# Designed miniproteins, single chains, continued (2), part 17

Each design is a single chain, and the fold is of that chain. pLDDT is the mean over its residues in the fold that is shown.

## One batch from the design tools (miniprotein)

Design m4591
Fold by ESMFold2-Fast:
Parts: sequence; structure tokens; C-alpha cells
Structure m4591 (fold): chain A 53 residues (1-53)
Amino acid sequence: SDLEKIEEIERELMEKQGLDEKTAFAEAIRIAIEQGVSVSALFRALALRVERE
């Protein structure tokens, strides 16, 4: 799903590029937008961030 794709991009940025979680999340959202993920998936990713707190 688009949500899972956003989470995977964030994980890859943290693991491969050494970005912190906040920076990796912001960059994952930018990449997801460029890849054409749905607006609803973007908002769900933001909600999931709050749930992970």
C-alpha cells in the first residue's frame, strides 16, 4: 500500500543514509509525493507518526 511504501522509504533513509527519524520522515514524504502516492496515504502517514510517539 502507499502507506507501507512511505514507511519503507523512511526506514531506508534511516538505515542507508543515517538520517535521524524526523529528517527521514520529512524526506520520505517528499519522495512519496514525487512518486505520486495518494493524498489520503500522506495524511495517514502523518497520523501514524503521532501513534508511534
Scores: mean pLDDT 74

Design m4592
Fold by ESMFold2-Fast:
Structure m4592 (fold): chain A 64 residues (1-64)
Amino acid sequence: SDRAEAEELARRAVELAKQGDYAGMVSLLKEADKIDREAAMRAVEELEQAGLTDVAALARTILS
């Protein structure tokens, strides 16, 4: 389903952020947001929980 695809993209965006690939994170997060905003918003929460607060703030700006 489109939702499952968005959730997978959002999860991959979080993993890229953990690897320091912020450009890749932004690209995948924007794609996830186009399909399912809730999935993209959950990725922002996961970034915050992972301690990547600056990256989470960037992600929130992209989703706004």
Scores: mean pLDDT 84

Design m4593
Fold by ESMFold2-Fast:
Structure m4593 (fold): chain A 88 residues (1-88)
Amino acid sequence: MRVPLTPEQAARLARLQAEYDELSKETDKVIEKLRKEGKTEEAQRLANKDVAARILLVAAQSGYGDVDATIDGLEAALKDLKEEIKKL
């Protein structure tokens, strides 16, 4: 059964959802640029990082298991994605 999120978890998740939505838009633009430049491996790696963050977001929203650990994982995944974009 889905466990109801605490107000703190819900607030963290709402913030991370907003960050993911904006970052995903930027990521899509960077992926398209990389593909146009023939950098297919870099494009695929960036796409994989975006998918990983999305999976963690959906898992946290599901409320199953250790939600705090999943939210922490999502924050780490978003930080990793931001750093990857900055290097490109």
Scores: mean pLDDT 82

Design m4594
Fold by ESMFold2-Fast:
Structure m4594 (fold): chain A 119 residues (1-119)
Amino acid sequence: MVEVTESGGGTVAEGGSLTLTGKISAPAEDVVGVSWLAERPGKGGIGLASISGDGSKTSYAERVKGRFTISIDKAASTAYLDMKDLEKEDTATYYYLASVLVDGVIKLVFGQGTQVTVV
């Protein structure tokens, strides 16, 4: 069974920085890609950043371009979201989402969620 561990959330001042970490127990070759989603109260969930399992392809939501950086250590199956110049609008629950190949089928595995509060 695939396990996901999230860490790095907390309370931070506007203009500050945080790094979120997502770790997955699947073999590196089975990880198709990783994404970070943010769910804000009353506004629903949005995809913020994604990276392919080999690290060759990245994408970012317009509102976080230049402020957030996604990276992956493919050998460790660990992904990072470096968040800088945090705004009050970045206050959200952040979810690590991994796309994993299991018996020829892509499965989506969500982390438990990590709260980030910008004050």
Scores: mean pLDDT 82

Design m4595
Fold by ESMFold2-Fast:
Structure m4595 (fold): chain A 110 residues (1-110)
Amino acid sequence: KREAAARLGLELARRFPVFRTQIEAIKKEKKISLEEAALIWLENFLGVKVSELPVPISEESERYREIFSFLVAVLEMPEEKAREFVRALLEEGDFERAIEIVREVAEERK
């Protein structure tokens, strides 16, 4: 679970430079591994600890809207992929599916 979450954070950093900068800053400040920094970054981004997932979340929640808006507006992720990503992460705790979605979005941009 924590290992899969760290891999998701690293995959996001690899595909989206904005996340890479934030993860590297955490690594330097806390003097931890890149994998541990990616996990901390992901928990901060989601607003919830990986151990607490899955959590009940609705599309009407402020947290859902903030994450969704960032994925669509900043990362230019298609709306359907952004919804699937949030659902897989928060509602299902499915980090492997979330990683697949990130890869699909990156491939579609090539």
Scores: mean pLDDT 75

Design m4596
Fold by ESMFold2-Fast:
Formats: structure tokens, sequence, C-alpha cells
Structure m4596 (fold): chain A 55 residues (1-55)
């Protein structure tokens, strides 16, 4: 859902700012996989979070 995508993106953006891109993305991939989030949705959230964190 859009609400879930926004929550995931916002949380990842904050994690990137707090822990750095590589560590945050690695942890997020593990978390998303554990929750059964589709790879496409995970990759989309990562791209959007990186764009937000770098803005």
Amino acid sequence: TEARREQLTAELTEAIRAHGEEAAIAAFRKFADALGVPEEETERAIREALARARA
C-alpha cells in the first residue's frame, strides 16, 4: 500500500542519516526480506530514501 511504502521510505531515510547509506541499506534489506516484502518494493524504497537523504 502507499501508506506502507511511505513509512518504509521515511524510516529508511532516517536510518541513512543516522547510520550511513551502506549500513542502513544492508539492515533494511534484511528487515524487508524477513517481513516478506517483494524485492521490487524494497528496491523502490531504497531509491526514494537515497534521493530524500541526499536532498
Scores: mean pLDDT 80

Design m4597
Fold by ESMFold2-Fast:
Structure m4597 (fold): chain A 68 residues (1-68)
Amino acid sequence: SGKEELEEILEELNSIPEVEAELVGDDKVVAKTTLSVEEQIGLALRIIGDYPNVNVSIKGNEIIIEKK
C-alpha cells in the first residue's frame, strides 16, 4: 500500500545526512534537504522508480512524496 511505501521511504531518506524527512498524517512524506538541485532530482527519480504507489515533487529545498 502507499502508506507502507511512505514508511519505507521515510526510513531511507532519514539515513541520508543531508535529509530530514517527516511523515505528515498518513498520506505524505516531506523531506527538507541541503542537497543540490541536481542531487534532489536524482533522489526523486530513484524514489519514483522504486515505489509505484507514490507521486514525488520538488518544491525549493523540499522533496514531497504523496500516496497515489
Scores: mean pLDDT 84

Design m4598
Fold by ESMFold2-Fast:
Structure m4598 (fold): chain A 100 residues (1-100)
Amino acid sequence: DDLKKGVKALHEKKYDEAIKYFERALEKDPNNPLAWLLLGRAYLNKGDYDKAIEYFEKALEIDPNFYPAYLALSRVYKKKGDLEKAEEYWKKAEEIINKM
């Protein structure tokens, strides 16, 4: 399972290897919001905040209620110093969680 191999590589801080596995997982199942989230996390860990944002937004295109992607967007915008966007995404995640 490419997704499991990617998660193992991510845990081992092998970010380029993790990216390859997550890209392969997405070739097989492009509608998995978790795979897009994990791809974004790998780029975030490499310091590529713009690619991380792009892939977190892809997860939300598939599932607009996938609150882990809003939490990830909040975190990356905090790292970019955009506190207003960070708060907006955090509130969106809270809204979804509170309705579960």
Scores: mean pLDDT 89

Design m4599
Fold by ESMFold2-Fast:
Structure m4599 (fold): chain A 92 residues (1-92)
Amino acid sequence: EAEELKKKAEEALRDAERAIEAAKKVKVGGKEIIELLEKAKEAAEKAIEAAEKGNLEEAKKYIKEALEYAKQAGEVLASNPEALEELEKAAE
């Protein structure tokens, strides 16, 4: 279970890092998205540390926090069609 939480946290970290790189290529509206994704990355890193220390409840808390920040970034992106179009081009 600790290994499963660590794997899930590592996946969240990789997803956040990829999303940050894509968002950096956005010319309009990318700042708020990047800030939310950076918070998701920080939460994922804390989740990995907690899982490695056997603090399963802390790991779950940070994984949830990382997913919530990623969801918020997606909502901001969806509310800005120009940023979404630029991000899709960057993801090619």
Scores: mean pLDDT 76

Design m4600
Fold by ESMFold2-Fast:
Structure m4600 (fold): chain A 71 residues (1-71)
Amino acid sequence: MIDEIVDEILALMADPEAVQALLRQFTSVTEPVEDSLETAELLARQLALERGLSPEEIQKIVEELRKRLLS
């Protein structure tokens, strides 16, 4: 499940229009997020909450995203 969410977020981040649509849907941020890692963390928290994951699982997802985005 965690790997599936990470892959889902990375796929979404490959489509800027999809990212913007999601950010408009569940955040009041009207200006583009300049840091791709910040965008990934926002998407990770939202998707994890929708799937009923714990805070610990959300942290693991964020750490995996950092690893993949910074490599």
Scores: mean pLDDT 70

Design m4601
Fold by ESMFold2-Fast:
Structure m4601 (fold): chain A 59 residues (1-59)
Amino acid sequence: MEFAELIREARELSRTDPEAGRRALGLVYEAMEKFFLGKTEEAQRLLREAREVIERARR
């Protein structure tokens, strides 16, 4: 999974849009927890949501 890349992008976003950056980071961390619990499909859904937040805020 692309946790490190999404964390980097969310942290970058938080410099210009702190609310969106925090939301994306929260989603990535939640996805990591789901992945560790073996809930791969739920983790992938959360990662997709994180990407959508980043893309929507980034333009």
Scores: mean pLDDT 79

Design m4602
Fold by ESMFold2-Fast:
Structure m4602 (fold): chain A 58 residues (1-58)
Amino acid sequence: GITAVVTKDYVASKPNELTLKKGDKVTILEVVNDDYVKAVLLSSGKEGLVPIILLKEV
């Protein structure tokens, strides 16, 4: 999968979203739509939706 870095802190607003901190690394599993990817947070192993705008590919 593609590894990306979270660019700013984000608190999940929906049950299926990940709460993220700036500098967190995620592995992108799939693109869900134009706004969201499904990803795994590498520090916790949690899977969920992440806003694409927060991510920078490594």
Scores: mean pLDDT 83

Design m4603
Fold by ESMFold2-Fast:
Structure m4603 (fold): chain A 57 residues (1-57)
Amino acid sequence: MSVEEAIENGEKFLETADLEEKFIVYGMLALELEEAGHKELAKKYREKAEELRKQLR
């Protein structure tokens, strides 16, 4: 699966996900993007996960 397909599949899941599930998915996407060398995109999803973490606390 391409990085782009992983992002699309993640975003589709996020449409029906609760806050905790969204946090997990954003974290997974950030990690996968970092490993794939997409540093800027990984940072974006990491920031989204961090924002949700503040809401979950």
Scores: mean pLDDT 77

Design m4604
Fold by ESMFold2-Fast:
Structure m4604 (fold): chain A 86 residues (1-86)
Amino acid sequence: SALATAREIAERARAEAERLLAEGRELEAMAVGARATAEILAALGMEEAAELARRAAEALRAGDLEEARRLEEEALRAAREQALAA
């Protein structure tokens, strides 16, 4: 079920991001991607990684691309460490 949920979130986010990109709304498109990552991580039970990804989406909306990249990297590292520890 988690894999099916993740696929559904990813497909909806991709469609929304493509629409936003077509409108020239690049930061909003990136924020949609980061938010989708947070939802997928939360669905997998990776709460700390999900919170970091959610904060990355907020940084993207604020235009702080460097902070967003740092938070996204931290989220992926946290998710990987949790997955490898299982």
Scores: mean pLDDT 86

Design m4605
Fold by ESMFold2-Fast:
Structure m4605 (fold): chain A 60 residues (1-60)
Amino acid sequence: MSPEELQELLEQPLSKEKIEKLLEIIEKYPDSVQGLVAKDFLESLNDPEILEKVEEILKK
């Protein structure tokens, strides 16, 4: 995923599809800049369900 594509995704309204795409980025590219940005965004939402999903992916 390009930095431009990630920025476009982040600017979209919050939706299930947006959250799922961000979680997929973390799973596929956890140590990348894209993965770190996606993780920081999801953590900034302060949603316990989303935080649990992020932690589950990182424990794999």
Scores: mean pLDDT 77

Design m4606
Fold by ESMFold2-Fast:
Structure m4606 (fold): chain A 74 residues (1-74)
Amino acid sequence: GLSFLESVKEFIRKAIEELKGKDEELLAELEELLKEVEELIKKKDDSLEALLRAIGLKLRAIGILLDHEIAQRK
């Protein structure tokens, strides 16, 4: 439950560190995802809906990292 949300938070934090100083727009998007997962943790929401939302946040963070990688190749 909450341990998974903490894992998603840690993944997003690592993504932020990877993009730090490289792309301010994508960094801002990652920081918004971080805020969303932190709110889920703060509310101690251990529902299936919260877990699915956390999975969605992680997938969006992966998408941002992929967008960054693609942009570097153009």
Scores: mean pLDDT 80

Design m4607
Fold by ESMFold2-Fast:
Structure m4607 (fold): chain A 87 residues (1-87)
Amino acid sequence: TREKAEEIAREIAEAAARASAAVPELADTLAAMEAAIRSALATGEPENLRAAALAARAMGEALRAAGDEEVAERFDEAGKRAEELAE
């Protein structure tokens, strides 16, 4: 639903803000990925929701590699919820 997509978008925005503070070198990449994910979630189309899930998980992997497991888990959770909406 739109409400669930908006909730996921809020969680991604919050996670991106925390990641930007923790890893400033990724700030531009995080902003671009956040914008892409929010745009995909706004359409509600299954293909776009899956794209959003993939982007969120990729960001989670990058943050985990940088040592930010807590923020990485937030992106992983948002990606999982986007995948569930696509089903």
Scores: mean pLDDT 73

Design m4608
Fold by ESMFold2-Fast:
Structure m4608 (fold): chain A 89 residues (1-89)
Amino acid sequence: SMLEQALEHARLGYEALRAGDFEAAREHFEKAVEALREALVPEVGEEAAELAGEAVRAYFEAQIALAQGREEEAARLRALAEELARRAL
């Protein structure tokens, strides 16, 4: 399923992140977000799926920024993810 593809890409993204491969992490996280949006559209509609996808994208970018030592940018991206997630609900 698309949800299983989203979870697999998220897993691969975190593996790349732990290895310090930030470009591979971003690529996998973007594929995870795309698969998640596709999985959510039939359940919640296009607008809610887009907001949820952007929330997860911001969260993944926060994880990359944190791993790179950019703590202020990571905090900003996490706050954005939380705001977008609230709007999706």
Scores: mean pLDDT 88

Design m4609
Fold by ESMFold2-Fast:
Formats: C-alpha cells, structure tokens, sequence
Structure m4609 (fold): chain A 81 residues (1-81)
C-alpha cells in the first residue's frame, strides 16, 4: 500500500540521518536532502490520492514505488561513502 511505502521511506530517512551524524560530509548531506525530497513528493502524491478518494490507485502506487527504489539506491550510496 502507499502507507507502507511511506513508512519504508520514513525508515530510510531515519537511517540516512544517523549515517550523516556519524560521517558529516557534503556528499552525505546532498544524499540526505534527495531522500527528504523523495519522501516529500511521496507524501504529496498520497495526500492527493486520499483527497480524490483513490488511496490504492495503481498509478500513484507505481510512482511511490519509483521513489522508494531511488531512496534505497541513495541510502546504499550513502553507506558506501
């Protein structure tokens, strides 16, 4: 569900914040900001989906899954710094 994807994105953001705290580099900060943007965009899409009464719309789900995949790739990159 979109809610589960948002929860995973929130967990990724928390992990990224901890990684930045342990290794505060400019590259790590940029990756964290990209993850924050992806979560923000996902929240906007979910909010719109709820307003129009389509919280399980497959098009919105696919978009959130794209954001989740990118956030996971960014987190992996951050761990490799």
Amino acid sequence: SMEEILEELDEILEEAKELLKENPSEEAKEILLEIEILLGLARIIYGVAKIIGEPEDPKFLAKLEEYLKKAKELLKKMKEL
Scores: mean pLDDT 87

Design m4610
Fold by ESMFold2-Fast:
Order: sequence, then structure tokens, then C-alpha cells
Structure m4610 (fold): chain A 79 residues (1-79)
Amino acid sequence: SRREELLEEARRLAEEATAAHDAGDYAAAAEHLERAAEVLRELAELLAKDPALQELARQLERGAEAAREQAERLRELAA
């Protein structure tokens, strides 16, 4: 259940980031992506507790890092 909640939250934040970007609000898009990255990290920590899910947890950690890097680029574009 908590895993499903975190997945839904990350998806919603990614959609909000896309909407903000489409509206030209790069600062808001960056903020949503940073929040999505934190949610993905929390999900990765939950999954890492199960040895069978460690690889999936690593994939989520990589996804979180990619989202954070994109957020940094968007903040530079907004400045």
C-alpha cells in the first residue's frame, strides 16, 4: 500500500512538472521534479529492505538522480 502511494505520488509530481514546463514555469517544474526525486528515493529505501528487490531499488535511485539533474537544468533555464 505505501509503495503504491509513493508510486502514485511520484507519477502525479512528474505530470505536474510537465504541465508547469508546458506553461513556461521552469522554476515550478524544477520544484516538482525535486519532490518526485525525493519520493523515488523513499520508495527505493523501502524496496531495498527486500533482497529480491535491490536491483529495482537501484533503478529507482538512478531515476531520482536523473530527475534531480533535470531539475537543476530547469532552474538554470528559469534564472
Scores: mean pLDDT 86

Design m4611
Fold by ESMFold2-Fast:
Structure m4611 (fold): chain A 58 residues (1-58)
Amino acid sequence: GIPAVAVRDQAPRSPDDLVVFVGDELEILEVVDEERVLVRTKAGGDEGYVERSALEPV
């Protein structure tokens, strides 16, 4: 996957959404659409959806 960092806090809006905080290290597994990506957290290995605008590839 593509390494990325959260640049914005995200609260979940659906059960499949991941909670992320600014500075969280993530791996982009799949780009689902223009707004949503499937990610895995590096710290816990949790998988879920995050808004693409909340992430910056590193």
Scores: mean pLDDT 80

Design m4612
Fold by ESMFold2-Fast:
Structure m4612 (fold): chain A 86 residues (1-86)
Amino acid sequence: MKEKIEEARKAAEAGDPTAVPLLRELAKSDDPEVQIEAARIAYRMALAGHAKEVRDVAEELLKSKNLDVQIEGAFALMAAAIAERS
C-alpha cells in the first residue's frame, strides 16, 4: 500500500491521469493512514485544476467511520467544490 501512495504522489506531480484511479483505490483502503494520504493528494490536485476528477475520491473518504479521515476528506471536498464553482 505505501508503494501505491508513492505512485499516486508521483503521478499527481507529473499530471499523469493514472493518479486519479490510484487515489480512488487508496480512498477505499481499510487503513486510515492510507485514506488520509489519498485525501491530501486529492486536495492538492483539486487546487491544481483537477477538482472534477478528484471529487468522487473526496466523497468516498467522507463515508469513513474514522473522524480524521472524514476531516481530511471534507477539506479535499471543500477545495474541489470551491474550484468547480468558479
Scores: mean pLDDT 80

Design m4613
Fold by ESMFold2-Fast:
Structure m4613 (fold): chain A 84 residues (1-84)
Amino acid sequence: DAEKYTELGLEYLQKGDYEKAIEYFEKALKLDPNNVGAWYNLGLAYFRLGDYEKAIEYFEKALEINPGNVLAQENLKQAKEKLA
């Protein structure tokens, strides 16, 4: 169930276990590739791990589905600044 994987991803993200968060968000996205929240939070987990290239990729995926996601816009800008 995609929703259960998203919930588990969020729990691990809040605990600071970014590797587990990534695992569950990836499982959620295999079931529902239009889940904007899962794309955004996958980007946020990679950002917190210092993988700015992957963070950019996943924030851009979130913005392809919902261009008005202000958090994805702001974090995309910050991730790009880290690679400048």
Scores: mean pLDDT 88

Design m4614
Fold by ESMFold2-Fast:
Structure m4614 (fold): chain A 57 residues (1-57)
Amino acid sequence: SEEINRIIEEVSRELRVPLTAEQVEEARKLLEENKDKSKEEQKRLVKEHVERLLAEG
């Protein structure tokens, strides 16, 4: 989905962190599971996911 890809790109740019292919795929699955939510809510979920990955690394 083009919309899903754009949300992931926006999060990457805002956090200034390049995402790996695996992280992008995980974020894509998260967004697919939450496609009923608003764009703002979807973006927040991806940000929280990426921040968690950064805290664990």
Scores: mean pLDDT 78

Design m4615
Fold by ESMFold2-Fast:
Structure m4615 (fold): chain A 95 residues (1-95)
Amino acid sequence: SRLRSWDPRADREAREQAREAVLAGQTRIEIRRTGTAGDVFLGALQGLFEAGATEVDVTRQESDPTGGSVEGTATFPDGRTVDLTVTGVTPESLR
């Protein structure tokens, strides 16, 4: 999937974390945020595109009462790939 517009539901901190991790040369990014895995993933996805990713393929999605997880792989113009794992943590999973 490719997103180029702001989604107001997208997690801003996840966006910044993903963008900064790519710019720092990381090839594997793990983000855990309070909220749904979908909203966290939207933020991270926007961060990846801001850092120059041309495509992100979602490889795994899991939704559950604890917030769920999304995994994907970002592809860059230079042929580099970056693996993304996003976990959403809901209040129901906090103890």
Scores: mean pLDDT 76

Design m4616
Fold by ESMFold2-Fast:
Structure m4616 (fold): chain A 50 residues (1-50)
Amino acid sequence: MSEADLEREITQAMIDMLRSVTKIALANTKDPAARAALQAEADARIARLE
C-alpha cells in the first residue's frame, strides 16, 4: 500500500463519518434555516478534506 492509498482511505473514512454525523444532526433539527446551515457547513468541511 502506498502513502497515497492510505491517505485516500483515511480521507474517505473521515468523509463518511462527517456524512453520518450530519445526517443525525439534520434528523434532530426541524428549523429549515438551521438545516440549510448544517448542510452548508458539512459540505464545506467535506470539500476541505477532498
Scores: mean pLDDT 80

Design m4617
Fold by ESMFold2-Fast:
Structure m4617 (fold): chain A 60 residues (1-60)
Amino acid sequence: SEKEELKKKLIEAIAKILAAIGDALEAEREGDEEKLAEAKKKLEEAKKELKEIEKKLEEL
């Protein structure tokens, strides 16, 4: 069902957020500016995905 697919996407978006936070923390510790920039970009993309999924779930 659409609701089950949205729940799966929600879990995936949350996992992406957690992974991006982990990557950002590692990059900060290593002083890797490029990795940090990539992690921040992934975090923003995952946050946008989460917001869209939340909106769709609210409509159900």
Scores: mean pLDDT 84

Design m4618
Fold by ESMFold2-Fast:
Structure m4618 (fold): chain A 68 residues (1-68)
Amino acid sequence: EKEKKLAEAIVKLSQAGADEDILNEAQAKLLEGDYEGAIKLLKEAAKSLPEESKEIGEEILKKLKEIE
């Protein structure tokens, strides 16, 4: 499910130290059914990850492309 995959991405990005404000906006978009807006914000969150978590960010970006 598209919605489930986006929710999983939010959880993983949060655990990896992504910007919580961006994640909160992405969750709001997801709840509104704006999946494209959620994906855009999640891509931004993945790019904001600390250096140590870059690999996780790249994995999430790849999965977001598959959902889009």
Scores: mean pLDDT 80

Design m4619
Fold by ESMFold2-Fast:
Structure m4619 (fold): chain A 72 residues (1-72)
Amino acid sequence: SAKKEAEKYYLLGANAYARGDYEKAIEYFQKSIELDPNNAESWYFLGKAYRKLGDYEKAEQYYKKAEELKKK
């Protein structure tokens, strides 16, 4: 199912993030949200990865999206 595939991409992204591969983490988290746009954790980690790359504006946008999803 799409949710199960989204979870796999989320885990791949989290592993890439833990290894310091923030660009690859972003690719995996983007695939995760394409399959399940309601996964607040994937949006939050996108924000964290962009912050690590110095893109504070994108980080803020993704954090805001994650918080909006948590309120539902």
Scores: mean pLDDT 87

Design m4620
Fold by ESMFold2-Fast:
Structure m4620 (fold): chain A 68 residues (1-68)
Amino acid sequence: MQKLIDELAEAIREGDKEKALALADELIAAGATREDFLLAVIKGTKGQPLEIQRLAGEVFARIAAKLA
C-alpha cells in the first residue's frame, strides 16, 4: 500500500494525470482509505506550482466520490 501512495504522490508531482488516475484506481481496488489519498496529495503538492495542485484536486475529487 505505502509504495502505491508514494507512486501516486510522485505522479502528481510530475504532472502525469493519466498515471495519477490509474494509480488512484489501483489504490481504491487495494482498499486505500481517504486518509491514504490525502497523504499522497499532500506529498505530491507540497511546494509545487498551482497546475500540479489543481491536478491533485481533480484526482482527490474523483477518489472522494468513489469512496462515499
Scores: mean pLDDT 77

Design m4621
Fold by ESMFold2-Fast:
Structure m4621 (fold): chain A 60 residues (1-60)
Amino acid sequence: SYTLKVKMKSAELAKALAAELNAEDPRVTATADGNTLTIVSTGSIEHAIGLALRAIGESL
């Protein structure tokens, strides 16, 4: 599994993205603690990279 931590612009954004990822992808366990989003992926490395890029994009 792959673990990624991304600092989001707001706690609301971190919480919203965590909920969306948990609902849409069974390979993902996402948790929000303040504005920090922690994503655990059981998919491939390409899947993990895609999740990281999405989280970074949402934080911009």
Scores: mean pLDDT 77

Design m4622
Fold by ESMFold2-Fast:
Structure m4622 (fold): chain A 69 residues (1-69)
Amino acid sequence: MSEEELKKRAKEALDNNASDEEIEEILKKMKEMGVPESEIYRFKALWYEIKDKYEEAEEYKKKAEELEK
């Protein structure tokens, strides 16, 4: 599975309210395949926003932005 395919799966899982287990598995595979940690944190931020955990979402968004410096 390609990096782009994993990123697509992550977005589709978030858009379709997939289980936490499925989303965690996709994010783990992204990390193992060398997807930039900033991209992974951006997906985590979006995931937390969908779960109405706004404070945690903002924290992950900030971490992603710090890694892009």
Scores: mean pLDDT 78

Design m4623
Fold by ESMFold2-Fast:
Structure m4623 (fold): chain A 75 residues (1-75)
Amino acid sequence: MKLTDEQKKRIEERIRDFLLSLVNELKQKGYTKEEIIEAIKKVGDELISLYKNNPDIQEVIKKVTDEIIEFVEKE
């Protein structure tokens, strides 16, 4: 199924909020940057696997996961 630009944006926002929430939780628990990045990579891969039949969603997940990893690395 082909997603509209509006649907892609809504999915991007939802995934971004989820991953940022996870980053903040791991920081509060005292994990290092390296451990947080590995956790985000693992979660991203698991999400991509869940949407194996929807390549548009997989692309959005990969894009947002990469953005969040870069954000954590710059802190």
Scores: mean pLDDT 82

Design m4624
Fold by ESMFold2-Fast:
Structure m4624 (fold): chain A 91 residues (1-91)
Amino acid sequence: MHMDEEEKKKLTETALVTLKLIDLFLRRIAETGDVEAVLTSTPELEEELKELVEKLEKEAKEKAENMTEEEREKVIKEARERLAEVEALRA
């Protein structure tokens, strides 16, 4: 039931990427005022998001290595809460 240190690090990396994507997503909604337009993927947006995710994954990996266990747990919790909010908007 206890996650391996490597699995916990991977989950922290995923959480950091998720939080960054949610922040960018909400910022885009605030800028456009159109939730539907932001939620609707275009080929151009999908390509940009793919490149952004790859960059964020590299940054998240470096950041996760320098984080304390307390900071990692906080990030994972925050990402779960924020992801649930975004999923509720799509449902």
Scores: mean pLDDT 71

Design m4626
Fold by ESMFold2-Fast:
Structure m4626 (fold): chain A 71 residues (1-71)
Amino acid sequence: SPAAEATLAQAEAILKAAEGYAKSEPNKEEAAAEIELLKKYVIAQLKKNGVPEEKIKEFEKKFDEIIEEAK
């Protein structure tokens, strides 16, 4: 659906911004906490807009990898 496609595009943009933030933020605990909040927001939006579960799990994994790398 158009809503799912728009939400996927937004999720990809947020993921890329989160990767940059994790690399540039010297306070790694703060970076991890903020990215965990972004993950919750993105996953909620993907679920709300009918994105397939397989794609949602891909985003969850990518966010978890960024959070782990930040710590």
Scores: mean pLDDT 85

Design m4627
Fold by ESMFold2-Fast:
Structure m4627 (fold): chain A 61 residues (1-61)
Amino acid sequence: VTPEEIARRVGELVGAEVPLPDEEFASKTELLGRAMQLVADKVPESERRRIAEELRAFVEG
């Protein structure tokens, strides 16, 4: 799973374009944490939990 794939998945779940830096990440957990920080800026708190669960499933496979 690449940063670009994570950014695309976040965008799909949020319903908007969400840029994610093309950075080198140490782990899937670090990638997920970064993606969730971007989601926090874009969606209501009530939706963040659902999006977090969907994104975790995507990243962890």
Scores: mean pLDDT 66

